# Designs tried in a protein design run: designed miniproteins, single chains, continued (2). Part 93

Each design is a single chain, and the fold is of that chain. pLDDT is the mean over its residues in the fold that is shown.

## One batch from the design tools (miniprotein)

Design m7229
Fold by ESMFold2-Fast:
Structure m7229 (fold): chain A 98 residues (1-98)
Amino acid sequence: SEVEELHKKIKEIAEKIINENDPEKLFELKKELLEELGKLAEKGEELPEELKELLREAGKKVMEMVNELIKDPEKLVELIEKIYGKEAGEEARKILEE
């Protein structure tokens, strides 16, 4: 089942995020996770409760990483540019330089 394959991918990516300590790799994994979640949402399937728990833990890990990076806004902007492109980095810089 394509849905079962998406659930497996989502689980694997979420588990990788929870164990990732490199900011660039963590944000690349976050991007991949959002893409797989988007595919699942397009199929109208609800996320299983066990995956919701893993996603909460992955989200917590992402927030912890963001809280560290916000202390160095230049590094945060560089990471956003690398992962999401130049326009995303420029928008992030405007927000952080206020």
Scores: mean pLDDT 81

Design m7230
Fold by ESMFold2-Fast:
Structure m7230 (fold): chain A 61 residues (1-61)
Amino acid sequence: LVEEMAEETEREILAIPGVLRAEVRPVGDGLEARIVAATSEALHAAMEVAARHNRELREKL
């Protein structure tokens, strides 16, 4: 579940225009995302995806 959520989160973040790199991994009961984006808009969108998926994961634990 956590590993699957990390993979899905990484895929969704990478699909955002302007995201250059993303690495998502499980850490404890949540996800850690490392993101490189060309614009602040892309970075903000990527952070929102990571936050939403982290919230969903916490609800399942």
Scores: mean pLDDT 77

Design m7231
Fold by ESMFold2-Fast:
Structure m7231 (fold): chain A 65 residues (1-65)
Amino acid sequence: MREEALKEALKILRELAREKGLTSEALQETVDHLMEKFGLSEKEARAIATEAGVEVAREQAQKAL
């Protein structure tokens, strides 16, 4: 479950980062999606979305250099 949620969060945030950037709105959309799809609590969904967001931000920074 958690591994699947992290994979989903990474997929969503990579797509949103390409379209709009890593905004607070993109993070919140990811949290809401994880809660709905996987039945996660807001705390768990936010932790996973934050972890995925950090990873995507690192990938984007590396490509911009």
Scores: mean pLDDT 78

Design m7232
Fold by ESMFold2-Fast:
Structure m7232 (fold): chain A 83 residues (1-83)
Amino acid sequence: MERLEIRDEADAQRALERAKEAAKEGKTVIIEAPPSMLGDAERLVEEVKEYADKLGKKAFVHREGTRFVIAFLSEQEVLEQLA
């Protein structure tokens, strides 16, 4: 599990790189941002989702206030949930 704080745009860029690494490893990511940085956090989440899709993984996102939880499942893991 990776915990990432976004306090400014530089933190957002570093968090994106770490979240992409977590996506490759299938690790859950928790992103926390103040209200002023929610737009940057939302953009980061979308870029991570696109990156996960390119890896053949699905990103599942849950938001509570200023916190985003992202879990990465492979296509096979998603299919197993349907069986």
Scores: mean pLDDT 79

Design m7233
Fold by ESMFold2-Fast:
Structure m7233 (fold): chain A 65 residues (1-65)
Amino acid sequence: SMQEIQRIVDEVVKRAEEAGLSPEDIGVLIKEVTDVMVRGRDAGLSLEEIRKKVDEVVERHLKEV
């Protein structure tokens, strides 16, 4: 649902801010997370599979801080 997608985005922003990412880096992360969600939806992935891919993207970015 749109509500669950928004919740995922909000959680990603909060985690990135808590990890000390700059606004510019958060913007890049959100763009990549959004792209993953759009591609996952278009590929017919479940919400659970999309969440897993989003978590992998977030973990990569947080490891680079």
Scores: mean pLDDT 79

Design m7234
Fold by ESMFold2-Fast:
Structure m7234 (fold): chain A 85 residues (1-85)
Amino acid sequence: DLEEMAEALAYGATLVMLESPEARELFLEQYEEALADPSLSEHMKKMIRLTYELVNTPLSEEEIEEMREKVEALEKKLAELKAAA
């Protein structure tokens, strides 16, 4: 599910940026250039837009916890897929 992967990747990036002001600043500086890149897929652009929205939105503790749970669920799915290979 490409939508589920894009959402979880955006959440993971947002969680990193909440702990790293340097990563957040770098992302915000490069955001418009990344969206202007014609080689990026629509799924990648959706992920980037969602990340930008989340980074610029005051997130509640509950919203941050929900994001962590979704990232953990994706990591578990990826680990299970690798183990089954």
Scores: mean pLDDT 77

Design m7235
Fold by ESMFold2-Fast:
Structure m7235 (fold): chain A 65 residues (1-65)
Amino acid sequence: SDWERVEKAAKAAAERIKKAAEALGLKVDSVEGKVVSATEAEITVTINGKTYVSRLTLGELEAMT
């Protein structure tokens, strides 16, 4: 249901972010998507030892894929 939709969108967004960063020549150490609710996920990106955390809505996650 909604939780599964958010999980799928978060995984797709994480893969999209990794691919986009790598296309820019950035070294991606990790990208993780974690479901927070039926409408939101938290995306954690570590690039060259620096960690960035964003809480994104389902609509924002789907817009990235």
Scores: mean pLDDT 83

Design m7236
Fold by ESMFold2-Fast:
Order: C-alpha cells, then sequence, then structure tokens
Structure m7236 (fold): chain A 60 residues (1-60)
C-alpha cells in the first residue's frame, strides 16, 4: 500500500536521540485478524523536525 508522510511539529532538541522504525499491531475489538502498520521515522536536522511515514494496515 502507499506510504503517507506526516511531519510532527516537535523539534528535535537532543541530537543524540535515536529514532528507529517501529511496527504497530492492532487487535480489532470484535476479535478479528490483527493488523500490522509499519512506521518509519525520518529526521530533518536542517529544520529540527521529525517526519513519520505510515504504511497501510495489513493482516498479520
Amino acid sequence: GPWTTTTEGARLQDPSLEVRDATLVSQPPDGGVPLRTDLRFERDDERGLLSTRESAPVPV
């Protein structure tokens, strides 16, 4: 699926802060199949911002 990029307004004040890719697994409340969403974080050091990319959810 397509990736969506969202820029967060928070400044990166600590240059030692390590940002890693993450995976979110969501369980539907009706007991359906869990969905996986992959998150990627990109630092914009010139602007002091963190951008997040999110994949479309897929069954796991």
Scores: mean pLDDT 62

Design m7237
Fold by ESMFold2-Fast:
Structure m7237 (fold): chain A 84 residues (1-84)
Amino acid sequence: MEEEIRRLVDTLRRSRREIESGSNTMQAIDRGMEAAGRLGGLVPEVAETAVRAGKLGQQYDGSESLREEFIRELRELIREAERL
């Protein structure tokens, strides 16, 4: 369980960096959403933040504002998971 949580957090960190750099943005968002959903399912304490991140990822339409909001929620999710 702890190893899987660590892997998911690392995936979220990688997705965030790729989205910030503009590299492979759509694939990075998809991976970030998948990792967030799985993490929220494993860790009830971060489930609310994980749901918000997943919703923002689904709403992503190429706009800079939505990209920035998604990055912000990923950062929050990572921070919450690191406090476990």
Scores: mean pLDDT 83

Design m7238
Fold by ESMFold2-Fast:
Structure m7238 (fold): chain A 78 residues (1-78)
Amino acid sequence: SAMAQGQALVDQFAETLAQVPQSKQSMGQAAKEMTKISPELGDRFIEEARKVGASDEDIEYAEEEKKKTLKELEEEKK
């Protein structure tokens, strides 16, 4: 299910945070990749990042990358 896939991706991100400091770029890249799989996974990732204390700037960048990815996917449908 999409929920199980989302949880697995969130778990991978948490593991990455434990190994190396998160960056704005890495958070944006993760949001983009999750959104490519499903818009709901992109939403879940950003929500989880907020819960673990990601900065407002990092969240804003992740939201921007998600929006760009959604627009790209919409254009591919045409």
Scores: mean pLDDT 71

Design m7239
Fold by ESMFold2-Fast:
Structure m7239 (fold): chain A 84 residues (1-84)
Amino acid sequence: SLLEKLIEEGRKKFEELPEEKQELLKLAILSALKYPETANEDILKGAKGLGVDKVTVIGALEELYKEGRISEEEFNEALEFLLK
């Protein structure tokens, strides 16, 4: 599916980031998700500050979900927002 290909692209882009930048992006997402009412906009703001695109953010979200650090609901809501 197109969604599966986009997630695969995001995973590759995220893995190409320096380890320090991967961790900063993951922490930015986790910090944003503490405040669900502003989480989606805060995720985009964090990504922009780090110079990463929406597809790379999808890769970070999948990694956090696989690590059990975010719920399936949080993953799906953020993914839907990023696909707008």
Scores: mean pLDDT 86

Design m7240
Fold by ESMFold2-Fast:
Structure m7240 (fold): chain A 57 residues (1-57)
Amino acid sequence: ALSPEQRAIVEEAVARMEANGGKLSSEEVREVARRTGLSVSETEDALLRLYIEKQEA
C-alpha cells in the first residue's frame, strides 16, 4: 500500500500518462521511483494499477 505522499506523486504521474496516450518514458518512471522511494518495478505496478482504476470510471 502507498502512503498518501507516494499516492499523490503516482497520481501526478498518471495524469501525465493519460495526457500522453497511456505512456510514460523510462526516465519519468525512474524519477517517480526516486521521489517515492519505490523500486522501478513497484513504480510501474503502481502506475498501471492507478491508470486502470481511473479508466474504469
Scores: mean pLDDT 80

Design m7241
Fold by ESMFold2-Fast:
Structure m7241 (fold): chain A 59 residues (1-59)
Amino acid sequence: SAMEEERRRTLERARRSLSALLPPEVAEAIIGEMERMIEEGATPEEIQRRVVRLYLEHT
C-alpha cells in the first residue's frame, strides 16, 4: 500500500542519515525502534517524532 511504501522510504532515509551522523550502536538502536514502531502500526508522524527525540538525546 502507499502507506507501507511511505514507511519503508522513511526508514531507508532515516537509516542513511543516522548512519552518517551517529555512532553505529546508537544508529542501530534508533533504527530498531523505528522497525518496532512500524511493526506496531505507528504512523509516519509518530515515527518521525520518536526519531527526532532520540537523535536530540545523542547530539
Scores: mean pLDDT 78

Design m7242
Fold by ESMFold2-Fast:
Structure m7242 (fold): chain A 99 residues (1-99)
Amino acid sequence: SEYARKAAEVGHRAGLEAGPQGGANAADSTARYAEKAGPVMGEAGRVAAEQSRDAALYGGPRSGHLWAAFASSMNAQAGGEVGAKATAEGAIDGARKGR
């Protein structure tokens, strides 16, 4: 989807700037944003965030864009646009807190 593509682009930029720590922070932020979207989105978003955090820590700086694409795909299956938006917002927030 277009939202998944935009989220992947944001994650790629975040990953290049913040590295694995930024990716982990973005995953945590994504889970929090998903919780606010509702019960079903909260659970799906949390699972996607956990898997994405592990992928970010494993892959290093390059994992940011792969993490965002993966999380967007998982969240899009559960809630489409809302899930993809949460992923993008989480990536931006996490990148700002990363070092």
Scores: mean pLDDT 54

Design m7243
Fold by ESMFold2-Fast:
Structure m7243 (fold): chain A 74 residues (1-74)
Amino acid sequence: SKMEEAEKRIKEAIEELIELAKKEGLSKDEVLQRLNAKVKALADELGLSREEAQRLARKAASEAQERLDKIQKE
């Protein structure tokens, strides 16, 4: 489904951004801004509904936030 493809691609984007944050010292805000831009571009590309795009954005932000918080505590 379009949502499964979107979730897969966003998961890959989160992994890349988290590794870049570790290596280059990106701020939490920078990671979240880049992720938000990727979600919007992907929603447009795949023709996701507003509800699907919002669900994807919430999932992505939550996962990225949890991973960034873990890095900050370690």
Scores: mean pLDDT 81

Design m7244
Fold by ESMFold2-Fast:
Structure m7244 (fold): chain A 111 residues (1-111)
Amino acid sequence: SEIFELLEQLRKSDDPEERRKLLDQIAALMETLTDPEELYRVAEELLRIAEELLKSDDPEDLELAKRLAEVALEAYLKVLRDPNVSKELLLRAIGGVLRAIGLILDAELKL
């Protein structure tokens, strides 16, 4: 998956400008995804990266964590809008929405 390759590049990058460009590419590709299971997996990985960045005292890392959580939130919401998704995946996506909101608020509090 191109998105998971970009996520790995984002995780390894220490350059704020490169990280921003990679996230923009990920967000653009996310708009084209229709498979709810893939949307959920990408959202989970975005939240993992955001959780790591939240441990930083660097405002650029905190702003990136917030943006990652916002992109993950939109992905979880797309899963919730799918009429064919399983009950288990719906419940996991609801949990993801709550976690993403929590990370956004935590990042904002630290900024």
Scores: mean pLDDT 85

Design m7245
Fold by ESMFold2-Fast:
Structure m7245 (fold): chain A 55 residues (1-55)
Amino acid sequence: MSEAERLRAELEALRARYGAYTDSKGVIHVRGPPLSDEEQRRFVRVYLLVQELEA
Protein backbone atom coordinates (compact mmCIF):
# COMPACT_ATOMS: atom_id res chain seq x y z
CA MET A 1 0.00 0.00 0.00
CA SER A 2 1.38 3.40 -0.97
CA GLU A 3 1.83 6.30 1.45
CA ALA A 4 -0.79 8.26 -0.52
CA GLU A 5 -3.29 5.40 -0.10
CA ARG A 6 -2.64 5.29 3.65
CA LEU A 7 -3.07 9.06 4.05
CA ARG A 8 -6.28 9.05 1.99
CA ALA A 9 -7.65 6.17 4.10
CA GLU A 10 -6.80 8.05 7.30
CA LEU A 11 -8.43 11.25 5.98
CA GLU A 12 -11.56 9.30 4.99
CA ALA A 13 -11.72 7.68 8.45
CA LEU A 14 -11.39 11.09 10.13
CA ARG A 15 -14.16 12.54 7.93
CA ALA A 16 -16.44 9.59 8.74
CA ARG A 17 -15.66 9.84 12.46
CA TYR A 18 -16.49 13.57 12.66
CA GLY A 19 -19.36 13.53 10.16
CA ALA A 20 -17.59 15.83 7.71
CA TYR A 21 -19.14 16.28 4.25
CA THR A 22 -18.73 18.56 1.23
CA ASP A 23 -21.78 20.39 -0.10
CA SER A 24 -22.55 21.16 -3.78
CA LYS A 25 -20.52 24.40 -3.52
CA GLY A 26 -17.37 22.69 -2.21
CA VAL A 27 -17.77 23.93 1.37
CA ILE A 28 -16.77 21.45 4.08
CA HIS A 29 -19.16 20.99 7.02
CA VAL A 30 -18.79 18.96 10.24
CA ARG A 31 -21.87 17.39 11.87
CA GLY A 32 -20.17 15.77 14.87
CA PRO A 33 -19.00 17.30 18.14
CA PRO A 34 -16.27 19.97 17.96
CA LEU A 35 -12.75 18.65 17.46
CA SER A 36 -10.17 18.96 20.25
CA ASP A 37 -7.06 21.03 19.43
CA GLU A 38 -5.06 17.80 19.08
CA GLU A 39 -7.62 16.14 16.77
CA GLN A 40 -7.95 19.34 14.70
CA ARG A 41 -4.15 19.54 14.30
CA ARG A 42 -3.99 15.91 13.15
CA PHE A 43 -6.89 16.37 10.72
CA VAL A 44 -5.29 19.48 9.17
CA ARG A 45 -1.88 17.75 8.88
CA VAL A 46 -3.33 14.71 7.08
CA TYR A 47 -5.44 16.94 4.84
CA LEU A 48 -2.44 19.05 3.80
CA LEU A 49 -0.27 15.97 3.16
CA VAL A 50 -2.97 14.49 0.89
CA GLN A 51 -3.24 17.79 -1.01
CA GLU A 52 0.55 17.94 -1.50
CA LEU A 53 0.64 14.37 -2.86
CA GLU A 54 -2.28 15.05 -5.24
CA ALA A 55 -1.16 18.54 -6.37
Scores: mean pLDDT 66

Design m7246
Fold by ESMFold2-Fast:
Structure m7246 (fold): chain A 61 residues (1-61)
Amino acid sequence: SSHKDLFDNALLFAKGGNFEAALQVVPLMTESEKAELLKIAEEAGDKEAAEKLRKQPTIPD
């Protein structure tokens, strides 16, 4: 799938509370895309998911 499809799926998982599935694709995301997932986790109050997201590396630039 395209990069957009990966990010759209990650957003769908995160909005559904499935941060484990979202975390699996974070290493393929940009910093901006990771920041959007992190925002969803923080707004959901899932501190564990937010911390895991912060620690995941992303693709360069």
Scores: mean pLDDT 81

Design m7247
Fold by ESMFold2-Fast:
Structure m7247 (fold): chain A 79 residues (1-79)
Amino acid sequence: KKAEEIRKLTEEFLSLANEAIYLAKQKGDTEKLNEIKKLVEEASRKADEANAAGDYDRVIQILKEAVEKLKKILEELKS
């Protein structure tokens, strides 16, 4: 169950990150682009650390938080 949830969250995270990066680049929004890059790097690092520790609940928490933040950034970019 947790492995399936992590896989789905990882797919969603990567999909949203790619979309947000693409839109930020198209708009020339360097500030949002840097914000997205920092968020992706920090979330990926923290998730990798939690995964290495076997803390799958924390991996899920980190990915859910990153997905929600990316959704907010994407809404701002679409406005």
Scores: mean pLDDT 86

Design m7248
Fold by ESMFold2-Fast:
Structure m7248 (fold): chain A 73 residues (1-73)
Amino acid sequence: SSVEEMKEIVEYILNGEVDKALELAQKYNDFSKETFEYLTEPVNRRALELQMEAAETGEVREEEAERLEREIE
């Protein structure tokens, strides 16, 4: 399903496996709308931003990560 496809791509991005994320995005070819909506949700986007920031700077905002996890169900 498109939601599962989007989740796989996002998980690869969060894990730093960008090449794999791109491969899946090209394979599925319906990436755009549902992934865009998912990433534009404030909680989902913030979780992705925190992970990307941690990967770039080595800093982890644990308090924010825990708060977001609580807000995501």
Scores: mean pLDDT 61

Design m7249
Fold by ESMFold2-Fast:
Structure m7249 (fold): chain A 62 residues (1-62)
Amino acid sequence: SPLDELHKKIEEYMSVASPETRQQILDIYKQTVAEMQGKSPEEQEKIIQETKKRIDELVEED
């Protein structure tokens, strides 16, 4: 599922990210899970895709 793919990507980033970036990734993930509550599958997909972009940008700036 898209969420499982997000989990795998986060695990990979956690192995290379600074402690500060790790904390920000976890905070973003928590916000994403909260935002998906009560959303349609289509909206959940959009939220997951936006979260992936946010994490990619964060890791690139680390």
Scores: mean pLDDT 80

Design m7250
Fold by ESMFold2-Fast:
Structure m7250 (fold): chain A 69 residues (1-69)
Amino acid sequence: MWTEEDLRALLAEARRLAAELRAAGQTEAADIVERGVREAEALLAAGAPPERAAEVLGDALVAAGRAAA
């Protein structure tokens, strides 16, 4: 089960990943991760369960991995 603490850690890692992807010239992948982070943060701000925010962020990370390939 995702906790808010686990999700905050995942969000921090996702932001780091987006910065690394952008520095590597993987602009599309970086944009996907940044969008996923914003959507996850918006869900948490709206009072959604951490699990839903984690699912949205997870889907974005998978999509970013495909775009970076």
Scores: mean pLDDT 82

Design m7251
Fold by ESMFold2-Fast:
Structure m7251 (fold): chain A 61 residues (1-61)
Amino acid sequence: MLSEEELKEMQKFGDYLKAGDVEGAKKAKDKLVDILNKQGDTDLAKSFGKQGDAAIKKIEA
């Protein structure tokens, strides 16, 4: 179950991607990965980090 904090950071990440804000997207991704790791969701943190990096790379291109 995702926490309210996780959902808010995920929303921010999506908003930054839509705006083309690579720097903001990277920061939001890093925060969400940190939250997931602190909650013991290490597999989800790895999965999201990988997918988030791919999405950011698409915006950078």
Scores: mean pLDDT 79

Design m7252
Fold by ESMFold2-Fast:
Structure m7252 (fold): chain A 85 residues (1-85)
Amino acid sequence: SESAKKKAQEELIKKANQIAKELAQQTAQDSQRLSGNSDLTAQVRELANALITYIRLKAQGSPQADIDAAKSRADAARARLAALL
């Protein structure tokens, strides 16, 4: 039913937002622990933030242009992190 689909979508958005908050908090804690390697810490934090933003926008049904921009940001962050490893 349409009501069941809407409820499932709202539940997915709530779960995505909760996961995003937990990942952001974990990333902040990990950044503090990696303080001896500031470049690696900064790139890990940026990748996590970019992925969280992408997941949130996609879950919210944001405009495709915003979703594409967030994906591009995440891909760029991943490439920068890979260059440091």
Scores: mean pLDDT 73

Design m7253
Fold by ESMFold2-Fast:
Structure m7253 (fold): chain A 56 residues (1-56)
Amino acid sequence: AIIDVKNKTGLFALPSFARILSVEGNIVTIEVPADKVDEAVRFLQSLGNEVVRVEE
């Protein structure tokens, strides 16, 4: 699954299972295992980031 994340706080960390595909401005596109999508979204939102798009 592919997730587009907007960094809103300046604090940005990724789960260990995430792989960066691209960075465009403050939007980071990451790839995560399909069974880890909900875990990744919760983690990123807990850091104050906005999940813009999820593609499975």
Scores: mean pLDDT 78

Design m7254
Fold by ESMFold2-Fast:
Structure m7254 (fold): chain A 74 residues (1-74)
Amino acid sequence: SMAEKEAAVNEKMQEIYKELEEMVEKGVSPEEIEKFAEERIAELAAFMRSLGFSDRTVDLWVALLRHETRKLLE
């Protein structure tokens, strides 16, 4: 179902957020964190497309994750 697909995407988003927070806690450079975030974002976008999400929905989730990453690095 669409709800199950959305739950799977949300779980991957939460995993990415946790990894980013752990990198910040460990003192990884902002440049390395941004690189890691962009790699995970690309993987998330591919995963969402494989589940049949529209480009508009993928772009929205990608924008939200990029926004959260920037806030974490401020």
Scores: mean pLDDT 84

Design m7255
Fold by ESMFold2-Fast:
Structure m7255 (fold): chain A 71 residues (1-71)
Amino acid sequence: GPDREAGARGGEAGARAETLGAARAASWNSSVSDKKAGNEEGAKAGEAGALAPTLEEARRHSEQASIASKA
Protein backbone atom coordinates (compact mmCIF):
# COMPACT_ATOMS: atom_id res chain seq x y z
CA GLY A 1 0.00 0.00 0.00
CA PRO A 2 1.02 3.66 -0.07
CA ASP A 3 2.75 3.52 3.34
CA ARG A 4 4.90 0.59 2.22
CA GLU A 5 5.71 2.43 -1.02
CA ALA A 6 6.72 5.50 1.02
CA GLY A 7 8.92 3.26 3.19
CA ALA A 8 10.58 1.76 0.11
CA ARG A 9 11.17 5.21 -1.43
CA GLY A 10 12.58 6.53 1.85
CA GLY A 11 14.94 3.58 2.16
CA GLU A 12 16.13 3.98 -1.44
CA ALA A 13 16.68 7.73 -0.93
CA GLY A 14 18.72 6.98 2.21
CA ALA A 15 20.85 4.44 0.31
CA ARG A 16 21.69 7.16 -2.25
CA ALA A 17 22.14 9.99 0.27
CA GLU A 18 25.37 12.01 0.08
CA THR A 19 25.45 13.03 3.75
CA LEU A 20 25.00 11.20 7.04
CA GLY A 21 22.20 13.57 8.10
CA ALA A 22 20.27 13.00 4.87
CA ALA A 23 20.73 9.21 5.11
CA ARG A 24 19.52 9.18 8.73
CA ALA A 25 16.50 11.38 7.91
CA ALA A 26 15.49 9.16 4.98
CA SER A 27 15.89 6.01 7.14
CA TRP A 28 13.75 7.54 9.90
CA ASN A 29 11.00 8.44 7.40
CA SER A 30 11.14 4.88 6.05
CA SER A 31 10.77 3.52 9.61
CA VAL A 32 7.72 5.73 10.29
CA SER A 33 6.03 4.68 7.03
CA ASP A 34 6.68 0.99 7.68
CA LYS A 35 5.30 1.25 11.23
CA LYS A 36 2.06 2.66 9.76
CA ALA A 37 1.96 -0.26 7.31
CA GLY A 38 2.60 -2.81 10.08
CA ASN A 39 5.90 -3.85 8.51
CA GLU A 40 8.07 -4.57 11.55
CA GLU A 41 11.16 -5.63 9.54
CA GLY A 42 11.13 -2.43 7.47
CA ALA A 43 10.57 -0.27 10.55
CA LYS A 44 13.45 -1.96 12.39
CA ALA A 45 15.85 -1.51 9.46
CA GLY A 46 14.86 2.15 9.03
CA GLU A 47 15.38 2.82 12.75
CA ALA A 48 18.84 1.19 12.60
CA GLY A 49 19.73 3.46 9.67
CA ALA A 50 18.53 6.56 11.54
CA LEU A 51 20.86 5.64 14.45
CA ALA A 52 23.83 4.56 12.31
CA PRO A 53 27.15 6.23 13.24
CA THR A 54 28.56 6.31 9.68
CA LEU A 55 27.26 7.23 6.23
CA GLU A 56 28.07 3.74 4.92
CA GLU A 57 26.07 2.00 7.68
CA ALA A 58 23.17 4.46 7.31
CA ARG A 59 23.04 3.75 3.55
CA ARG A 60 23.21 -0.02 4.11
CA HIS A 61 20.37 -0.01 6.66
CA SER A 62 18.29 2.28 4.39
CA GLU A 63 18.72 -0.21 1.54
CA GLN A 64 17.60 -3.05 3.84
CA ALA A 65 14.56 -0.99 4.89
CA SER A 66 13.63 -0.50 1.22
CA ILE A 67 13.90 -4.25 0.55
CA ALA A 68 11.86 -5.10 3.68
CA SER A 69 9.16 -2.56 2.69
CA LYS A 70 8.75 -4.35 -0.66
CA ALA A 71 8.44 -7.76 1.02
Scores: mean pLDDT 74

Design m7256
Fold by ESMFold2-Fast:
Structure m7256 (fold): chain A 70 residues (1-70)
Amino acid sequence: SRAGQLRRIDALIDQIDAQAAAETDPAKKLQLEVLTGIAEIARWVARTTEASPEEIERLYRKLQEALAKI
């Protein structure tokens, strides 16, 4: 559902923010802090544009792929 996909983005933001707070490598910390900001913007876009569950799932996957590279 759309609500379910939005909750997944909320949970991912919390995860990235927690990782950023715990990170001791300055470069990785900065990358995680930037990704938290990007994820917040993605949540805002998903909430304000009447995005479909499929479109929200695509945003979620892009955020997960970005996190995996850090």
Scores: mean pLDDT 87

Design m7257
Fold by ESMFold2-Fast:
Structure m7257 (fold): chain A 93 residues (1-93)
Amino acid sequence: SEDEELLKKNEEAVKKALEALYAAKSREERAALLVQLVRNMLAAAEAAGDERWTQETRALLATFFPEALSEALPVDVELGKALILYLEKEAGL
């Protein structure tokens, strides 16, 4: 399927993003990486018109990283979509 092809294409990028979270030396570094990943997912969900993932990612940012919602960050929509697909397929979310 299109989703399977996109996930396979971005498998290495998803792996590197998750490995970067585990390799982070401080809470501040880990928080910044997590904010970037969730912002990527939010951008992908908004672009796809996925209301559930849009609400979930906004709720996560508002709860744990409220300052990040007002911050201008470059986003990777394709990586965000791959992360959503990974979480749905592998984590059952």
Scores: mean pLDDT 81

Design m7258
Fold by ESMFold2-Fast:
Structure m7258 (fold): chain A 78 residues (1-78)
Amino acid sequence: SVDDLIAEAEREFLALAARMSPAELRALLARVRAFIAKIQAVLDAGVIKDPEKRAFLEKLLAMYQRLAAELERRIAAL
């Protein structure tokens, strides 16, 4: 399912992040935050009329929000 693919991508992303230096983690968090802002702007613009495409973008946004929270937690522990 799409949910399973998103969950797998999230796990793979976090596994990659586990190998990063503090500087790389901070740079990655900045990029994740920028991407969250881009997805949110697209959703807020109200131009996506297909409910399946909108639902996918909302799930993708939620995944990146969870990634940002976990990266913030890891950086705070450094």
Scores: mean pLDDT 88

Design m7259
Fold by ESMFold2-Fast:
Structure m7259 (fold): chain A 95 residues (1-95)
Amino acid sequence: AAAEEEAKEKELLEKALEAAERLLEALEKLLSGEITPEELLETWKEELKELGADSKLTPEREKAIIEALKDPETVKRLIEKLKEEIKKLEEELKK
């Protein structure tokens, strides 16, 4: 029965939406200078852990992310993309 898989998928989408909203707030705080790139990475690692995706982070990838987050244009681009992803998750949850 597809109904149990759909319920589980909805729960994952709801968790992904909450994680995306928290990451958006952290990125906005990074852009304003309220937090460091390292603090944002720790927030992102905790969100990935909740989603079961923390194993995708290697030391090399973490270092690359920290360097990318030092560029304000990169942070602005990530905020834009994350806002689009949040809208998609909200639409998916309505269907």
Scores: mean pLDDT 76

Design m7260
Fold by ESMFold2-Fast:
Structure m7260 (fold): chain A 94 residues (1-94)
Amino acid sequence: MIEVEVELEQLPDNTLQIKVKVKSTDPNARVDVLALTSKAGVTTLAENMKNGEEATRTLTFSGEDQTVTVLVFIYNEKGALLKQEEGATLTVKA
């Protein structure tokens, strides 16, 4: 089983903090995490995350509301995509 925990927190200066934690019973599973923004496109937050790994990233937005969706891609040891899921979505307010 593979579980990816995503936490989004808007900070006072139009900064979004994104925390990602991977919990997997499969040691060969790998996780990529991307942020999709409504006005800026796609940003890679973390790649090739393994069981027990955690990543914290911050995104800063200027002067406009943006919806951020965190996408999680789960791969096996051969690089085959097993699952794509939405981890979290938040609208960052200017």
Scores: mean pLDDT 76

Design m7261
Fold by ESMFold2-Fast:
Structure m7261 (fold): chain A 63 residues (1-63)
Amino acid sequence: TPELEKAAKELEERSRELMEEGDNLLKQGDTEKANQLYEKAEGLRKRAEAIRETIEVLKLDES
């Protein structure tokens, strides 16, 4: 489904952006904020994975 694929990609992109921001904060010594961004990024990645699994199930049922 195009809508689900777009949603998964957007979540994956946002997760990567947060990981990069976290890495930059870690380099500046702000470990607490870096860890908060990493946790948020992980949550977004897991949501994207759930959407990807839903797409796979839908494709299998159509085969």
Scores: mean pLDDT 83

Design m7262
Fold by ESMFold2-Fast:
Structure m7262 (fold): chain A 86 residues (1-86)
Amino acid sequence: SFEGDVLEALALMVRSVTQIESRVDFSSLSDAEIQARIDQLDRQIGLLEGYREEARRLGSERAVAAADAAIALLRQQRDRLQAVLA
């Protein structure tokens, strides 16, 4: 189902973000590595915003809420990395 597909995509993205965070001491990353990670997060956020718009068009409030939660999590990760770079 569309909801199932969106939830699976969100679960994979959340798992990916969590795995990276648990394995990486941000203080050991170069500025270039931090920027590359920010760029990756920006791409993931863009994909999720696309899923959110599709979910909204299809009337899936559950999928919209799940996408919003995942976007918020990725933005939080991006802000933490940006703070290290600054």
Scores: mean pLDDT 75

Design m7263
Fold by ESMFold2-Fast:
Structure m7263 (fold): chain A 91 residues (1-91)
Amino acid sequence: GHMKQERIKILKEIIDLLERGIEAQKKGDILGLIGQVLRVIGLLIDARRKGLLSDEEIQIALDGVKAILRGDLAAAEEQIEKLKKILKELE
């Protein structure tokens, strides 16, 4: 249904933005990093308002953002893999 398609779309976009955030962090691209983080936060706020993501899914994405910001790329990749598992179960 429409809600499932919207969930898949938002999860894919969050995963892509987090992966781009990791690449920006690896390159020292501070402006790119800030841009990706702000986009993730905006999507999480919108998804929360629309009921598209659970509290657990939002927390996983936020933990990914926090890990990227502190340079803990292994922790960030762990959170991305959790989101990818959720996405796979929806597809």
Scores: mean pLDDT 89

Design m7264
Fold by ESMFold2-Fast:
Structure m7264 (fold): chain A 87 residues (1-87)
Amino acid sequence: MDLKKYSELAFENIGKAVDLIQQAEQSSLEEGLRLVEQALEYVDKALEYAYKAYELNKGTGGILLGMALTARNRALIGRERLRQQLG
C-alpha cells in the first residue's frame, strides 16, 4: 500500500514539475521564472515521496529519486538563466 502510494505521488509530482519546466521554455522571461519556481516546489514534494519509496524499495525508489533529481537540475539551470536575463 505505502510503496504504491509514495511511488504514484512521486511520479505525479515529477510529471507536474517537468510540465512546468516545459511551459517555462515557451513563456516570457518573467512568467518562465514563475513557472520554474513552481516546478521546484513540485520537485521538493517528488523528492520527499521518492525518499519514502526508496526506504521501502531501493529499486523503485532509486529510479524515482533519479528522475526527481534530473528535474531539479533542469529547473535550477533554467532558474539561473532566467534570473541572469531579467537582471
Scores: mean pLDDT 87

Design m7265
Fold by ESMFold2-Fast:
Structure m7265 (fold): chain A 64 residues (1-64)
Amino acid sequence: SAEAEALRAEGDRLIAEGRAILASGGDVLRGTGLILRGIGLRIDAGLLAEKEGEDPAPLIAAPK
């Protein structure tokens, strides 16, 4: 779905940004935090793709 693809793209972007920060010797907490957030978004994207983009309405409000 478009939503799952958008979440995957954002997750990949955050992982790349976090890795770049760590590779540059920058803020380790910021770099690591971005990678962890990106991994979480990729998991969410996978769950949405598996549900064909259906809203898990019983548990979660629409993502922002």
Scores: mean pLDDT 74

